# Designed miniproteins, single chains, continued (4): the designs that were tried, part 13

Each design is a single chain, and the fold is of that chain. pLDDT is the mean over its residues in the fold that is shown.

## One batch from the design tools (miniprotein)

Design m12420
Fold by ESMFold2-Fast:
Structure m12420 (fold): chain A 73 residues (1-73)
Amino acid sequence: SAEEEGGRLSSAPLADVLDPELLAKMKSALLRVGAKDVDLATRLYVELLRAANAGDREAAEREARRIMEAAGI
């Protein structure tokens, strides 16, 4: 696979920037959004990963809440 190390987003920092309860709720919400609109779920998840990989906890929490709102939670 043509993967560039410098441009790769990882899900590993999600556990470092989100509380366990918020992370669990976000994962459930993301599955609900993805069941209705995979493209929207992908876009929201990428923005969350960008915030998490930047170490921005406030931005990551905001993006997690956006996923939950999109799921109707």
Scores: mean pLDDT 79

Design m12421
Fold by ESMFold2-Fast:
Structure m12421 (fold): chain A 77 residues (1-77)
Amino acid sequence: MRKLVLASIVPEEEVPETLTSISDGETSEIVGSAVARKVDGKWVITLEVAPDLPQEELDEIVDWLREQFPGAEITIR
């Protein structure tokens, strides 16, 4: 059974940047990474994913990031 495993991002007030790794829970394959930064009181997230990552998995990652950081700007590279 395949399920995407997302590492929790726990940003602290004085930490301007937080990095997390995103892996496939079945194979432990790293499918991407996310860097969250606080800019002008707003979270800006840069998401780097494998170029062949299925759209369904990309959508799951983006939805998870939006849930953790409401109103954040998300950039995919």
Scores: mean pLDDT 61

Design m12422
Fold by ESMFold2-Fast:
Structure m12422 (fold): chain A 83 residues (1-83)
Amino acid sequence: MVDVDLLAKELGFEELDEKEREVLEKITKENLDDYDELRKKLKAFKALRLAGLEVTMEKVEELAKLDANLSLEELVEEAKKLE
């Protein structure tokens, strides 16, 4: 069982709403066998939340398709363009 609350704390967030928890659980569950995809999607999740946007799986997937070498700060700017 994935502890999404522990993952949230590791990403620097004390509280997640129900939808954010569902997205984080789905990311971890679907990408357990692909460490690179897991890292990209977790980074995208963090970037969306730092940008103050609604975290959806669709937006996480869109950001994760961008160059894997983008910094967190660059992903936050890309996330803002998805508004």
Scores: mean pLDDT 72

Design m12423
Fold by ESMFold2-Fast:
Structure m12423 (fold): chain A 91 residues (1-91)
Amino acid sequence: SVVEAGKKKLEDLARKGLDEIKQQGIELRKQGASDEEIKEKVEKLLEQLGKELIDEAEKIGKSSGSKEAEEALVKAAKDIWTGLVNFAKYG
């Protein structure tokens, strides 16, 4: 279904984005950045990733011609992002 395909794409984008954010954090640490500086940069990048996920979900949903699919994908994007933020903060 469009919703299943869209969720998979959102999950793939989220995982790639998170991996890139983690690598940026590692590089900043190698350059002598403080834990506070790394945290601030990571939080900013996670917020940007969240906005990108919601935008992509809206784009896929709108292209499907179904308001129900758009709503489901936007909710999925928000849930994925919230899960990633919690995992990065507490996991």
Scores: mean pLDDT 84

Design m12424
Fold by ESMFold2-Fast:
Structure m12424 (fold): chain A 84 residues (1-84)
Amino acid sequence: MTLTFSEVQQKVLELIRKAAEALAAGRDVANIEQARAYVLEAFELLREAAIAQGLPQSVLDQIDQEVAEAEAEFARLIAEVRAA
């Protein structure tokens, strides 16, 4: 079979760890943008896995909604750092 759930889970956890490490390195715009990039990559992998497993459109819609919320959150964090 193509992409396994276990393989996706491992890659997603690795990306989340990298995002956390970027945020821990400092509360500057560059580190927040790096963390955003890792989080978006993790969501892309989850979306591809959902499609590969034939999950319903409602799951894809939920992932797309969470991506939009994550982008809004990172934009807010960047605005806070720029205002400080």
Scores: mean pLDDT 80

Design m12425
Fold by ESMFold2-Fast:
Structure m12425 (fold): chain A 98 residues (1-98)
Amino acid sequence: MGYIVAGAFETLEKAEKAYEKFRELGLGVSLRKTEPYVVVGTAETLEKAEKAFEKLVELGAGVALVNSKGEVLREDGPSKELIEKAKEEALKIALARS
């Protein structure tokens, strides 16, 4: 339920920083340690999801914010390929919960 934010990174080090930031924000969080490295956070409110989105963008991730219906609300990042990987992971989780 709520919102899913995913960030895809070129390096594991950046992904681990994002994981720590999501934990600080009180999100449910997971990290994929295989390329491309993806951090996924789940938030009950749009406000928490937006904060997580902003932190991922600051870290240079390809980022997607998706609601529980599988609608992409926001996307950003330096690489279309990283954005697409973030969207794939966020949508998998949204659809699995629906």
Scores: mean pLDDT 81

Design m12426
Fold by ESMFold2-Fast:
Structure m12426 (fold): chain A 68 residues (1-68)
Amino acid sequence: MVDPLEVAASFELMKGSIYLLAGDNEGAKEEYLDASEEFRRLAATLSGDRRRNYEEAARDAEERAREL
C-alpha cells in the first residue's frame, strides 16, 4: 500500500527529474539523495517484501545521484 511518506519520496524523485531537464545536475543529485534517504528510513520500519522494495528504490535513487 502507498504511504504518505512514499509519496513524499516519489515527489523528491520527480523534482530531481525536473532539475535534470533544466540542466541542473547538482540540484538533481541532491533531490535523488534525499529520496534515497527517505526510502531507507521507510525500509527500516518494515519487513519482508515491502522492506525489500523500499531498499531497492533507495539503491536506485543513490545510483541516479552517483551517475551525476
Scores: mean pLDDT 79

Design m12427
Fold by ESMFold2-Fast:
Order: C-alpha cells, then sequence, then structure tokens
Structure m12427 (fold): chain A 80 residues (1-80)
C-alpha cells in the first residue's frame, strides 16, 4: 500500500532533520522512474531547498511537497 500524506507526515515528525533528508532522498531515488521530467525537476529543486533550510518546519513542508508530487505521479500511472 502507498502511504497517505498524513502517514508520511506522522513518520517524518518522529525523525531527526538528518533522517528526514535521508528518507526523502531515498523516496526520490526509488520513485524517479515514475516522474515526468517536469516533476523530477520540481522534486530536485525542492530537495535542494530542503537541504539548505535551517528551519525544521520548512523542511517538513518541503518533504511533504516532494511526497505529494511522487504520490500524484504514482496515482496517474495506476489510472493509465
Amino acid sequence: AFPSLEEIEAKLKKMSPEERIAYIEELVKKYAPYLSPEEAAAVEALLAAGKASTDEESLLLIALDIYSIIHTSIQKRKAA
């Protein structure tokens, strides 16, 4: 089963900032083949912004935005 945004948010909130970055990087690597070039570019830009962020809340929101892009892409591919 593909986790909901609420489940991912709950999981990320239990992680350190370093663990959040590592988790999102692994999700991006795992689901990269399912992303369009535009979605991949958006995810890479958000990941770079997340790594540059010094605010834990900003990092959490960026991580959720990345997951939302991945989740939407996977749902589109299941409907095809």
Scores: mean pLDDT 77

Design m12428
Fold by ESMFold2-Fast:
Structure m12428 (fold): chain A 69 residues (1-69)
Amino acid sequence: LVGKKVLVTSLMGQSSIATIIEVLDDKTIKIKFDETGEVREYKILEKLDDNTFLAQDSLGNVVLLKLLN
């Protein structure tokens, strides 16, 4: 998973591209947003399919993560 691109979509429908930079455990990943360089940690809440996950940041914001390529 490290080095893979993800589409991060907020519940409001806004999307951004990020790169997975670290997998801390089976439920926790760090991603770096490509445009801003911001690093965020997400807790995986649910696996929806092989490339789509529901995840939450440290502030409680829920996002949809979709693996790209």
Scores: mean pLDDT 83

Design m12429
Fold by ESMFold2-Fast:
Structure m12429 (fold): chain A 62 residues (1-62)
Amino acid sequence: IEEAKRRLEEALLAGDSVAAQQAVKDLLRGGMSREEVAQFLAKLAATRDVDPDAFEAAVAAI
C-alpha cells in the first residue's frame, strides 16, 4: 500500500495517466476502499501540483 501510494503521487506529478490508473488499482487490491482512495486523491490535489489529466484518469480507475 505505501509503495502504491508513493507511485500514485509520482505518476500524478509526472502526468503519467497509465501509471496513475495502475497505482489506484494496486491500492484497491491492497485493501483500501474506494472512499479511502478518493480521499487520498483529494488530499494530493489540495497539497500538490498534480497533472489534471492524470488526476482524472486516477479518479476514473476507482
Scores: mean pLDDT 81

Design m12430
Fold by ESMFold2-Fast:
Structure m12430 (fold): chain A 63 residues (1-63)
Amino acid sequence: SKETDEILEEVRKRLLEAGFSEEQADEVVKAIRDAIENNKPLDVEELAKRLGVSREELIKALR
């Protein structure tokens, strides 16, 4: 939906501002989109591990 797209655009922007690469930001946006579309919780720990960042840094960037 347009509302989901607007949320994901804001998330991507925040990640880039927090120093994440475009590839890392795109991976996070994809994971969040998949979680929203499937009404499932986001596995933040596995996502952070896959990106090579700490869970704390990822959570801080998503706030």
Scores: mean pLDDT 81

Design m12431
Fold by ESMFold2-Fast:
Formats: structure tokens, sequence, C-alpha cells
Structure m12431 (fold): chain A 88 residues (1-88)
């Protein structure tokens, strides 16, 4: 669905920004938060779900542990698929 595709693209963009070493984690998170908020308004996503998604992306950006990062990605993708199922 559109939400899962958006989330996969956003994860790829975050990974690229972090690898370039020219962006602070704070800058990366602010850009991600804005992208999520704009997308959520277009798809009428409930605030509670939006808050959970933003929280998971915050953990992803600030985590120094690659194994934890992979676990967070799985949680983000599972949440995105659940939202896609509810919204059609």
Amino acid sequence: GEITKFVEQLITEIKSMLEELKYSKDFVFERVKVSIEIFAKRHNIPQSVLDELISLFKEYVYTEDEEKRKEIIEQILALAEEIDRRLG
C-alpha cells in the first residue's frame, strides 16, 4: 500500500543521509518528522498512530546499535502494513 511504500522510501532516505556524515541526527529527525506529518495529513492517519510512527523513527535515527536499528525497521514496517490494511 501507499503507507508501506512511503515508509520504505523514508527508511532508505534516512540511511543515505546518515551515511553521508554531513547531517546531524537532529537535522535528519526533523526532516523525517515533517515528511511523516505531511503524509499523515494527506491520508487522515489518527494522531495516536502518528505519534507511535514518529517515536519509532526517532529511535531509528538516534540508535547507535545496528541490531536495534534492524528491529526498529521491522516494527516500523509492521505498523505501516497495519495502517495500510485499515485505510485500504
Scores: mean pLDDT 83

Design m12432
Fold by ESMFold2-Fast:
Structure m12432 (fold): chain A 62 residues (1-62)
Amino acid sequence: MMSAADFLLSIPGIGEKLALAILTHLGVSTVAELRERATRERLLAVPGIGEALADRILAALE
């Protein structure tokens, strides 16, 4: 079973603190919710996320 946290932690450059920040800012707990709500603009609004990480997360969700 893949939670949004486990998925995010599988991405190079994302640690526990950053994964938690993403989940909190987007209000998501599952990969399905993350896929629905994760936009480039929302990811860039999370403290500690730059364009490279935002693009990496979006690519991993496709």
Scores: mean pLDDT 81

Design m12433
Fold by ESMFold2-Fast:
Structure m12433 (fold): chain A 74 residues (1-74)
Amino acid sequence: SLLDKLLELTRELAERLGLSEEETERVEKVVRDFAEKKEFDPAKFEQALIEAGIPESHARALALAYAELLEEHK
């Protein structure tokens, strides 16, 4: 499913960016919330990650990667 792909991407990016387990869980929660609402907007997603305590540079990298995945899978 698309959600499974988003969560797999989250784990790969978390390892690459050096996110903690707690930070990774926060990202997964934001991903699940946005997937459920079907209201994905890269700027809003980035802000939600920042509010969840994810560093701004990492939040931007994550938002871009998710936007690219969603465009490919529509």
Scores: mean pLDDT 80

Design m12434
Fold by ESMFold2-Fast:
Structure m12434 (fold): chain A 85 residues (1-85)
Amino acid sequence: ATTLNNLGVLYQSQGKLDEAEKSYLKALEIYRSLGDKNGEATTLNNLGVLYQSQGKLDLAEKAKQEDDKIAVEDLKNAVDKVLSR
C-alpha cells in the first residue's frame, strides 16, 4: 500500500497522470480494507494534489475533505464514475 502511494508519486513526477491515479486508487482500496485511516488520508491527499494538477478541482476538494470511512467509499464511487466517462 505505501509502495503504491510512492509509485503514484513517481508516476506523477514523470507526468504519467493516469498511472499515478491508478496507483493511488489501488493504495486507497488496500488501506481501506485494512482500516488504515492514516494511509487512507495520505492517499486521498495525494489524489487531491493529482486532480488539482489535472484541473479537476471538484474531485480535488472532495479528496481533501472526505477522509472518513463513509466519505472514502463515496469518493471512490465518484472517481469510478468519472473514470467510466
Scores: mean pLDDT 67

Design m12435
Fold by ESMFold2-Fast:
Structure m12435 (fold): chain A 75 residues (1-75)
Amino acid sequence: DEKKLKEFTEEVSKILNNPNYVPADSLEEEVDNLITLIETGMITDKEVLEKLLKLAEKFNAEKLKKAIEERLKKL
């Protein structure tokens, strides 16, 4: 659903404070890309991770939620 991808990407862009954030072709790929950024340590700010956790909950993105929860345990 292009509308859900657009809404998700706009919220991600706001949370990351990057208006030039380029979305993936699908919500699933967008989620997988965010998980990679979190797991590789490119997103480490606790406030950013907490905002992404709420976004994952809103969109029922369980895979993203689990990745964020695991990262927060290690901070």
Scores: mean pLDDT 79

Design m12436
Fold by ESMFold2-Fast:
Structure m12436 (fold): chain A 76 residues (1-76)
Amino acid sequence: MRDPKFIEELKKRVEEAIEKVKENSQEGIDELYRISLLFPELTEEERTVINRAIDFPDNEEYLEKAKEILLEILEK
């Protein structure tokens, strides 16, 4: 279980990164990638979904799935 403050900060970072990606920001894409590297526990399938969102940031479906995966990892 992670520190509650650390989890809260990471949830905010995920939300901000997703919002920036929706605004066509390269900073949002870079931040989403960096956040994914903080979770070595991500499976190959989960990493594939996140990488698809990074490679195709205009695809809202991929972006939403990546967000769900990252938020689920934070609740472990």
Scores: mean pLDDT 77

Design m12437
Fold by ESMFold2-Fast:
Structure m12437 (fold): chain A 74 residues (1-74)
Amino acid sequence: GSMASGRAVHDRVIAHERARADALLAEGQKLIDEGEKNKDVDPEAQTKIEQGKNLIAEAEAMRAGVDAAEARLA
């Protein structure tokens, strides 16, 4: 079973997925910030904001999955 696989394997998998979610969240936030700052001068500002929102939604879904997996291991 997954719980019998040892802490190192568990920690590696959870840490990797959490790091990926955090990276997507940070990237999405940067795109939104850039789009918001340049709304008046960049015709692609709205596209950047929408791309950022999509990345944040993906990151939140990944974080929820990781949190649920950790809760079931406790």
Scores: mean pLDDT 77

Design m12438
Fold by ESMFold2-Fast:
Structure m12438 (fold): chain A 66 residues (1-66)
Amino acid sequence: SDITNAKTLEELEAAYQKAVAEIQAEIDLYKDGKTEEETHKYVAAKLELIGVQEDYKLRKEQLEKA
């Protein structure tokens, strides 16, 4: 993941913004889904966003302590 490999706060912010934008596009694509498959993709994208937010928080703390 670009987030976990970021070496500076600037690289981390760029990687995070990119990941959030990509995941948000998936959420927006499936948010009004009419099928079970579309609903599952929506939930999966929301869970992926939570994971990305946690990775960002942990990596930011690591870089700020250095």
Scores: mean pLDDT 84

Design m12439
Fold by ESMFold2-Fast:
Structure m12439 (fold): chain A 81 residues (1-81)
Amino acid sequence: ELERRAEELARRAAELLARAAAEMRATGRPPSPELLAELRRVEEELRALYEEALARGDEELARRLHERVGEAQRRAAELLA
C-alpha cells in the first residue's frame, strides 16, 4: 500500500532529522556526510512513490504523497535555519 510505505519513509525522515539535530548539538558541526546521504535517499524514495501514484492514476494518493514530501522538505529547511 503506497500510503503506508510513504508513512514509513516519512517516519524514517523524521528520525534522521532528529539524529542530525543531535549531532549538530553535540559537535557544533553540520551533520555527517553519511547522515545527509541517508536523508537524500529517503527523499528520493518518497519522490519515486509519488511518481508511482501518478502513473497509477491515483490522484488522491499522489496529493497526499506530495504533501508528505513537502512536510519533510520543510522540516529539513527548518533544521538548517
Scores: mean pLDDT 74

Design m12440
Fold by ESMFold2-Fast:
Structure m12440 (fold): chain A 110 residues (1-110)
Amino acid sequence: SLKELLDKFEETVDELIELIRTDAVANLDKILEKIRELEEIIQEIIELLPQEKAKKVAKLAQDFRLEFSDLLGKIRASTDQKEIEKLEEELVRLVREKSSEIKKIIEEAI
């Protein structure tokens, strides 16, 4: 059901945020695996949504992937701990903002 997928989506988002906040550099492989899990959940949600809402979620997911990859790339390239911590905070903010927008669209369909 959409509700079960939404619950799984929220749980996966929370796990992703915890990995980033703990240590994004040390947790890089786990973060990439959580992103794959999140993308699979989003794809299952898209298949159950009305076409208009599915398109909105797909666009948000695409924008999220691009912005997430850019910030993660900057974290990987940095050797300055203060810069890494700032980028980790920006990455957490991005995850929270985009997941909140996706959640609102899904909740409108439940």
Scores: mean pLDDT 89

Design m12441
Fold by ESMFold2-Fast:
Parts: C-alpha cells; sequence; structure tokens
Structure m12441 (fold): chain A 76 residues (1-76)
C-alpha cells in the first residue's frame, strides 16, 4: 500500500481560492504539515488570506483531510 500526504496552500483573491503551493510527501505527514505551515506564515507576513490543507491519499484513491489551518490578513 502506497500512502502519500499532499500539502496544498491556497491564497484567496476576490473570495476565490488560488493554489500557490502543492507538494507530495511519502509516509511523512509531519513534514507535509511543517511545509504547509511555513508557506502559510510567509503569506501571513505578506498580509494575505490563506488556507493550508494536508490530505492523505492511498492506493485506493481515498482522500482524507488530516490537517487544515487558515491565516487572515492582519489589521492595518
Amino acid sequence: MHTVYESTVYLFENGAPLRVSHSKYEGDVQKAIEEALEKLEELAKQGRDATATVSEVTDDQREKTVYSHSVSRPAP
């Protein structure tokens, strides 16, 4: 059985999600989460609204969200 953790970060422009980061990690969910958080913090420092998700994908193509976190634009 082959399990891949897919890390995706979305930037929101005009209320629509734009995927700005996408990475795949075999068997290492913590690495996938750390990479997603690092990109989220980068976007947060730029004053952007973003969401990071990490999904578990197996050989049977069952996708399960194992982590999700959002950051909001800081107040002026």
Scores: mean pLDDT 73

Design m12442
Fold by ESMFold2-Fast:
Structure m12442 (fold): chain A 66 residues (1-66)
Amino acid sequence: SSQIQQLQNQIQELNSRINELDEQYKKAISDGDYSTASNLFNEISNLRNEISKLNSQLASLQSQLS
């Protein structure tokens, strides 16, 4: 299903974004920039919540088509 493929692609893109932000977060911690690190942690947490939502939607859709 094209909808399943779109959801999988969105999840992959969000995971790639989290990886980029995680590297920035690690650098901010290393630099002692805790304000930037806190902001990055919140953004990562929001993206992880979005992935969780998309994974639930994907699982529901897959169960309907299986």
Scores: mean pLDDT 88

Design m12443
Fold by ESMFold2-Fast:
Structure m12443 (fold): chain A 88 residues (1-88)
Amino acid sequence: ELEERIKKIREYIEQLIELARKAGASEETLEKIRELGEKIIEATRKNTPEAFEEALENLGKIKELLLEAGADEIEVNKLLKKILEAVA
């Protein structure tokens, strides 16, 4: 159900924030990831093709921020896939 999916998205976003923190990301970067996560949650609530496209774009931005911080790409991709599965 929608609220259960949103709960999972929040949990995966927090795991991505933890990966960024461990990689040495700044507090500004951690807040950007959190903000992008909230946009993904909003898009999930809208449940339209346009909102889904926005969620994909924001997942891409989160990936860029994590890789710039030096996070492991394999771990990042696993969490992003889980978020995508919860959005769909």
Scores: mean pLDDT 86

Design m12444
Fold by ESMFold2-Fast:
Structure m12444 (fold): chain A 91 residues (1-91)
Amino acid sequence: IEALIEQELKALEEIAEEFEKVDPELAEIVREIIEALRARDIERALELLEELNKRALELAKKNPEKALEILLRTQEANGIALTIIRALEKE
């Protein structure tokens, strides 16, 4: 399970790098989610996911040319984070 969590965390890091090209603050939120997940702070990770979704939607509304890319990457980040949280809850 540790190897699977590390693989999922690496995928989140790749999403943060993609977000850095569009909005550094969005990338920062993803990195904070990674830190919360590494610390096994599920409550903070969920709070940060809410912040991520809110900012991503606001950014998509302001950048219609990048809206689909931002929203799809945000959906991927949510799926990965929730997969990690589920794994942590079983431990």
Scores: mean pLDDT 83

Design m12445
Fold by ESMFold2-Fast:
Structure m12445 (fold): chain A 62 residues (1-62)
Amino acid sequence: SDLETAQEIGTKFTETGEWQEIPESLSEEIKEGLRLAQEGYLTGDVEKAQKGAQLIADAGSK
């Protein structure tokens, strides 16, 4: 599922600290959430990273 794929990307990102490719097949909300989360983490913008995580969680709740 989109959420399961997003969780795998998140796990790999936290383990490597390197940008992970976001599959085009994912929903727009999850793609945006993953971009914001990865970008926020890489730049040290905690608020941006949290916003990305919230978008993924919200998409997974619907």
Scores: mean pLDDT 79

Design m12446
Fold by ESMFold2-Fast:
Structure m12446 (fold): chain A 55 residues (1-55)
Amino acid sequence: LIDRALEIAEKLAEKGQVTTADIARALGISPGTLRRRLGVRSNYELADLLAQHKL
């Protein structure tokens, strides 16, 4: 799941804004489910996770 989320986030970032909701929509799940599966509680934590993976 995380690898797919990172791939989608990178592609969305090239087009502009990337949010938990945008990534969840692309994966076909709810933003709450995505946050739970990734272990993040906010967009700030999501951004930190993406930065750690160089996206």
Scores: mean pLDDT 65

Design m12447
Fold by ESMFold2-Fast:
Structure m12447 (fold): chain A 83 residues (1-83)
Amino acid sequence: DDVKKRIEEYEKKAEEEIERALRLIDEGGTPEEVVIELASASVYGIGNSVLSVTEGSKEALEANKKINEKVNEAEKRLQEAMA
């Protein structure tokens, strides 16, 4: 129950960092700045990965997978913008 709130909080923080990365791409920010925000999002994914091991939470594992998928899509968008 409390584990679910922690998972949702990590997902929210990861989404905020991904949103910052996407705004940086739209505003013509540097690739380095975008990568730093995406790396921050991935750290929150790692938090959910730890919860999947310590609590046996399948929901935490799926949350980390979703964060990684969104980070990968943002990286693809960055590559397209740098073309």
Scores: mean pLDDT 83

Design m12448
Fold by ESMFold2-Fast:
Structure m12448 (fold): chain A 85 residues (1-85)
Amino acid sequence: MPEVVTRYASEELELDGKKVTLNLTLSEIDGVVYVKATVLTEVNGNLQPQYYYLVVHPDGTVTWLTKAPPELRARIERLTRQLLA
């Protein structure tokens, strides 16, 4: 059976003066890394998740499957690279 390697990370960051929790799940299958990023924000006492997806190919190229703000893209890619090191 192909072995699926899964890694997790969590980071707190600030966007527009609000605390945001970023949770990453990385799953490597056949040399391809699938990344799910969950961004949790609190608005008027309600927790609102947003989901972002990207793929890291065996050659190191990154394909974003969802539209994300440039600042979030940079942070997600940085944390992904740290988990893969």
Scores: mean pLDDT 78

Design m12449
Fold by ESMFold2-Fast:
Structure m12449 (fold): chain A 72 residues (1-72)
Amino acid sequence: ALSPAELAARLTALLEKAIAKIAKENNLSDQEVKDYLSRARQLVAWAVAHLSDPRVRQAVLEAIAELEAFLA
């Protein structure tokens, strides 16, 4: 199984790529991109803190799969 640090790194990288793709397609401002990145980092930190909960761990794995599909 992936460590909490590996899950955090993978989820963060995928969220940053997804935000960049959405920003490019929707002409988001630099400030809007920064705000989305800040919120994404807060959500990742929360999820990592709760990875001992099997439901949170499953949700993180599903989010990774969905983001990978979105970026394909």
Scores: mean pLDDT 85

Design m12450
Fold by ESMFold2-Fast:
Structure m12450 (fold): chain A 103 residues (1-103)
Amino acid sequence: MKEEVREALLKAREEAAATPPGSPDAIAFLTVTGEVDPEKVDLFKLVEMADGRRLAVALNAEEITDETFEKWKAGIDAMVAAGALTPEQADELLKAIEEARKL
C-alpha cells in the first residue's frame, strides 16, 4: 500500500514537472500543510477537473488535524463553488481524507 501511494505521488510530480504551464493535461496540487514528503505520504488522489486539468491531493496522516481537515474541506468546497469539481468528486475526496485520519 505505502509503496503504491509513494510511486503514484512521485509519478505525478515528475509528470507535473515535465508538463508546460497552461497545458490542458496539467496537474494542480492542492496543499494545506505544504509539500508532502513522498516517504511520509499516506494518501494520494488524482481527480480530473471540469476543465480537463487534474487535481492532485497528497496527505501525511499525521498532518490531518481538525484544523487542517477544515482547511481541506474549505478548499474543496471553494473548488465546487468555482465549478472545478463536482459535489460527487468533493464528497469522494473528503471521505478519502477522513479515512486517512484513521491511519
Scores: mean pLDDT 75

Design m12451
Fold by ESMFold2-Fast:
Structure m12451 (fold): chain A 74 residues (1-74)
Amino acid sequence: MSPLEKLQKAFGLEPDGKVDEAFKKALRELAASLGATVGEIPDKLNEEDIKLIEDLAVMRALGARTDRAFVFKS
C-alpha cells in the first residue's frame, strides 16, 4: 500500500489513494486533536505533504501537543 493508502486506512477510510473531502476532514480532526491547525488542503498531495501528515499521526501516538500551523502546497 502507498503511504496515502495507509493513512486512509488509519483514519477508517477506504484506501483508494485519493484525497477527497472525507480524507481532508479526517486530517483536520487529527490536527485539532493535537491543538494544531492546518491550512487549505490541496486536492493532490506530494511526498512532503504526506510526510507532514505522518508526522502529525506520530505526534498523536506519542501523546504530544502542538499549537503549530501546517500549510500544504498543491
Scores: mean pLDDT 74

Design m12452
Fold by ESMFold2-Fast:
Structure m12452 (fold): chain A 94 residues (1-94)
Amino acid sequence: MEELIERLKAMPEAERHRALAELADQYAAAGATKEDLRKLAEIYRELGYTTLAKSYENMIKSLDSSRLTASQQLEILASLEYMRASIIRLEEKR
C-alpha cells in the first residue's frame, strides 16, 4: 500500500484520478469488502482527499457498530462503491 500511495502522489493530477477510478472498478468487481474500503480511505487521506476519507471511515465505523445483518452490510458496501465511482469520475473532468 505504501508503494501504491507513493506512485499515486508522483502522478500528474489527471492520471492520478484515472488510476483511482481504475482501482475503484477493481474493488467493485472483487465484491468490495470493509478491508478494501479501509484501504481506500487510507489512500484518500494520504492524497489529501480528507472529506472523502472521513466519509468512508465513518461508514466503516457505522457498519462495525450497527446491528445490521450480513446481507444489509453488503448492500451498503455496494452503495458506497457506486458513490465512489461517481465522485472519482467527476474529479477526472477537472
Scores: mean pLDDT 64

Design m12453
Fold by ESMFold2-Fast:
Structure m12453 (fold): chain A 75 residues (1-75)
Amino acid sequence: MAEKVREQFAAGWLDYETAVELLKRAGLEDQIEKIKELAKKNNGKVPAWQIGDGVVTEEAIRRVLETEERHRAAL
């Protein structure tokens, strides 16, 4: 999960399924409906900075990636 997210985030576009999983893990399920609409308009992809109006979800995504990286490094 984290590797796929990192790759897509660096490209500036997230697949709808990847964005949904990130929002669920971050506890931002209310944002799923908005990204679903954006994905429909962009052939299943969402601009990374437009997810949940950018800032909140970008910070949540970063937090998830850092947490998973730390856990993998510790194991």
Scores: mean pLDDT 65

Design m12454
Fold by ESMFold2-Fast:
Structure m12454 (fold): chain A 71 residues (1-71)
Amino acid sequence: SDEERERIIKAIELLGQATLYILQGNFDKAEELIKEALSLLPHLSEEQKRAIVDAVRAGDLAKAVELILKA
């Protein structure tokens, strides 16, 4: 649905911002944004969420986006 697509886009935008904060060393703000992004993706398993979090923490936004779109 259009609403589901909008939630996925918003989650990706938040993860992009989180990745930027990680690169700046601001881990507290990054974790807040990751938590918000994951709240928009309730259909994901805990294993899928962990893989996305690990990719973002590694600064690999492209991998995080790929994992979201494959789910």
Scores: mean pLDDT 86

Design m12455
Fold by ESMFold2-Fast:
Structure m12455 (fold): chain A 102 residues (1-102)
Amino acid sequence: GSIILQRIGDLVNGKKYDLVIKIFESMLSADPDSAVALTMLGGAYAMQGKYDKGIQYVQQSLSIDPSNQYAQDTLDAIKNKDVSRVDSIMKSMIDSMLRQAS
């Protein structure tokens, strides 16, 4: 259901990135090839100022799905240290996932 995605959205809006990271690290442990989990981890680490770690996760996401526009946009935003754009992209990803879960 969409309840988990809504809660993740609330955590991102609340800037609770440590909890966002724990959730997606747990998801990645269950599915190491989750491009979504890798992209969200990259964004969350970048929001904490851990840009190099954020880049590594997003690059791993792109190695799985090179056509993922959210991963491409997140990588560009992190490389430019544009944290406002990283935040906007993460929120857009959650909104997109909520629409697909309907």
Scores: mean pLDDT 84

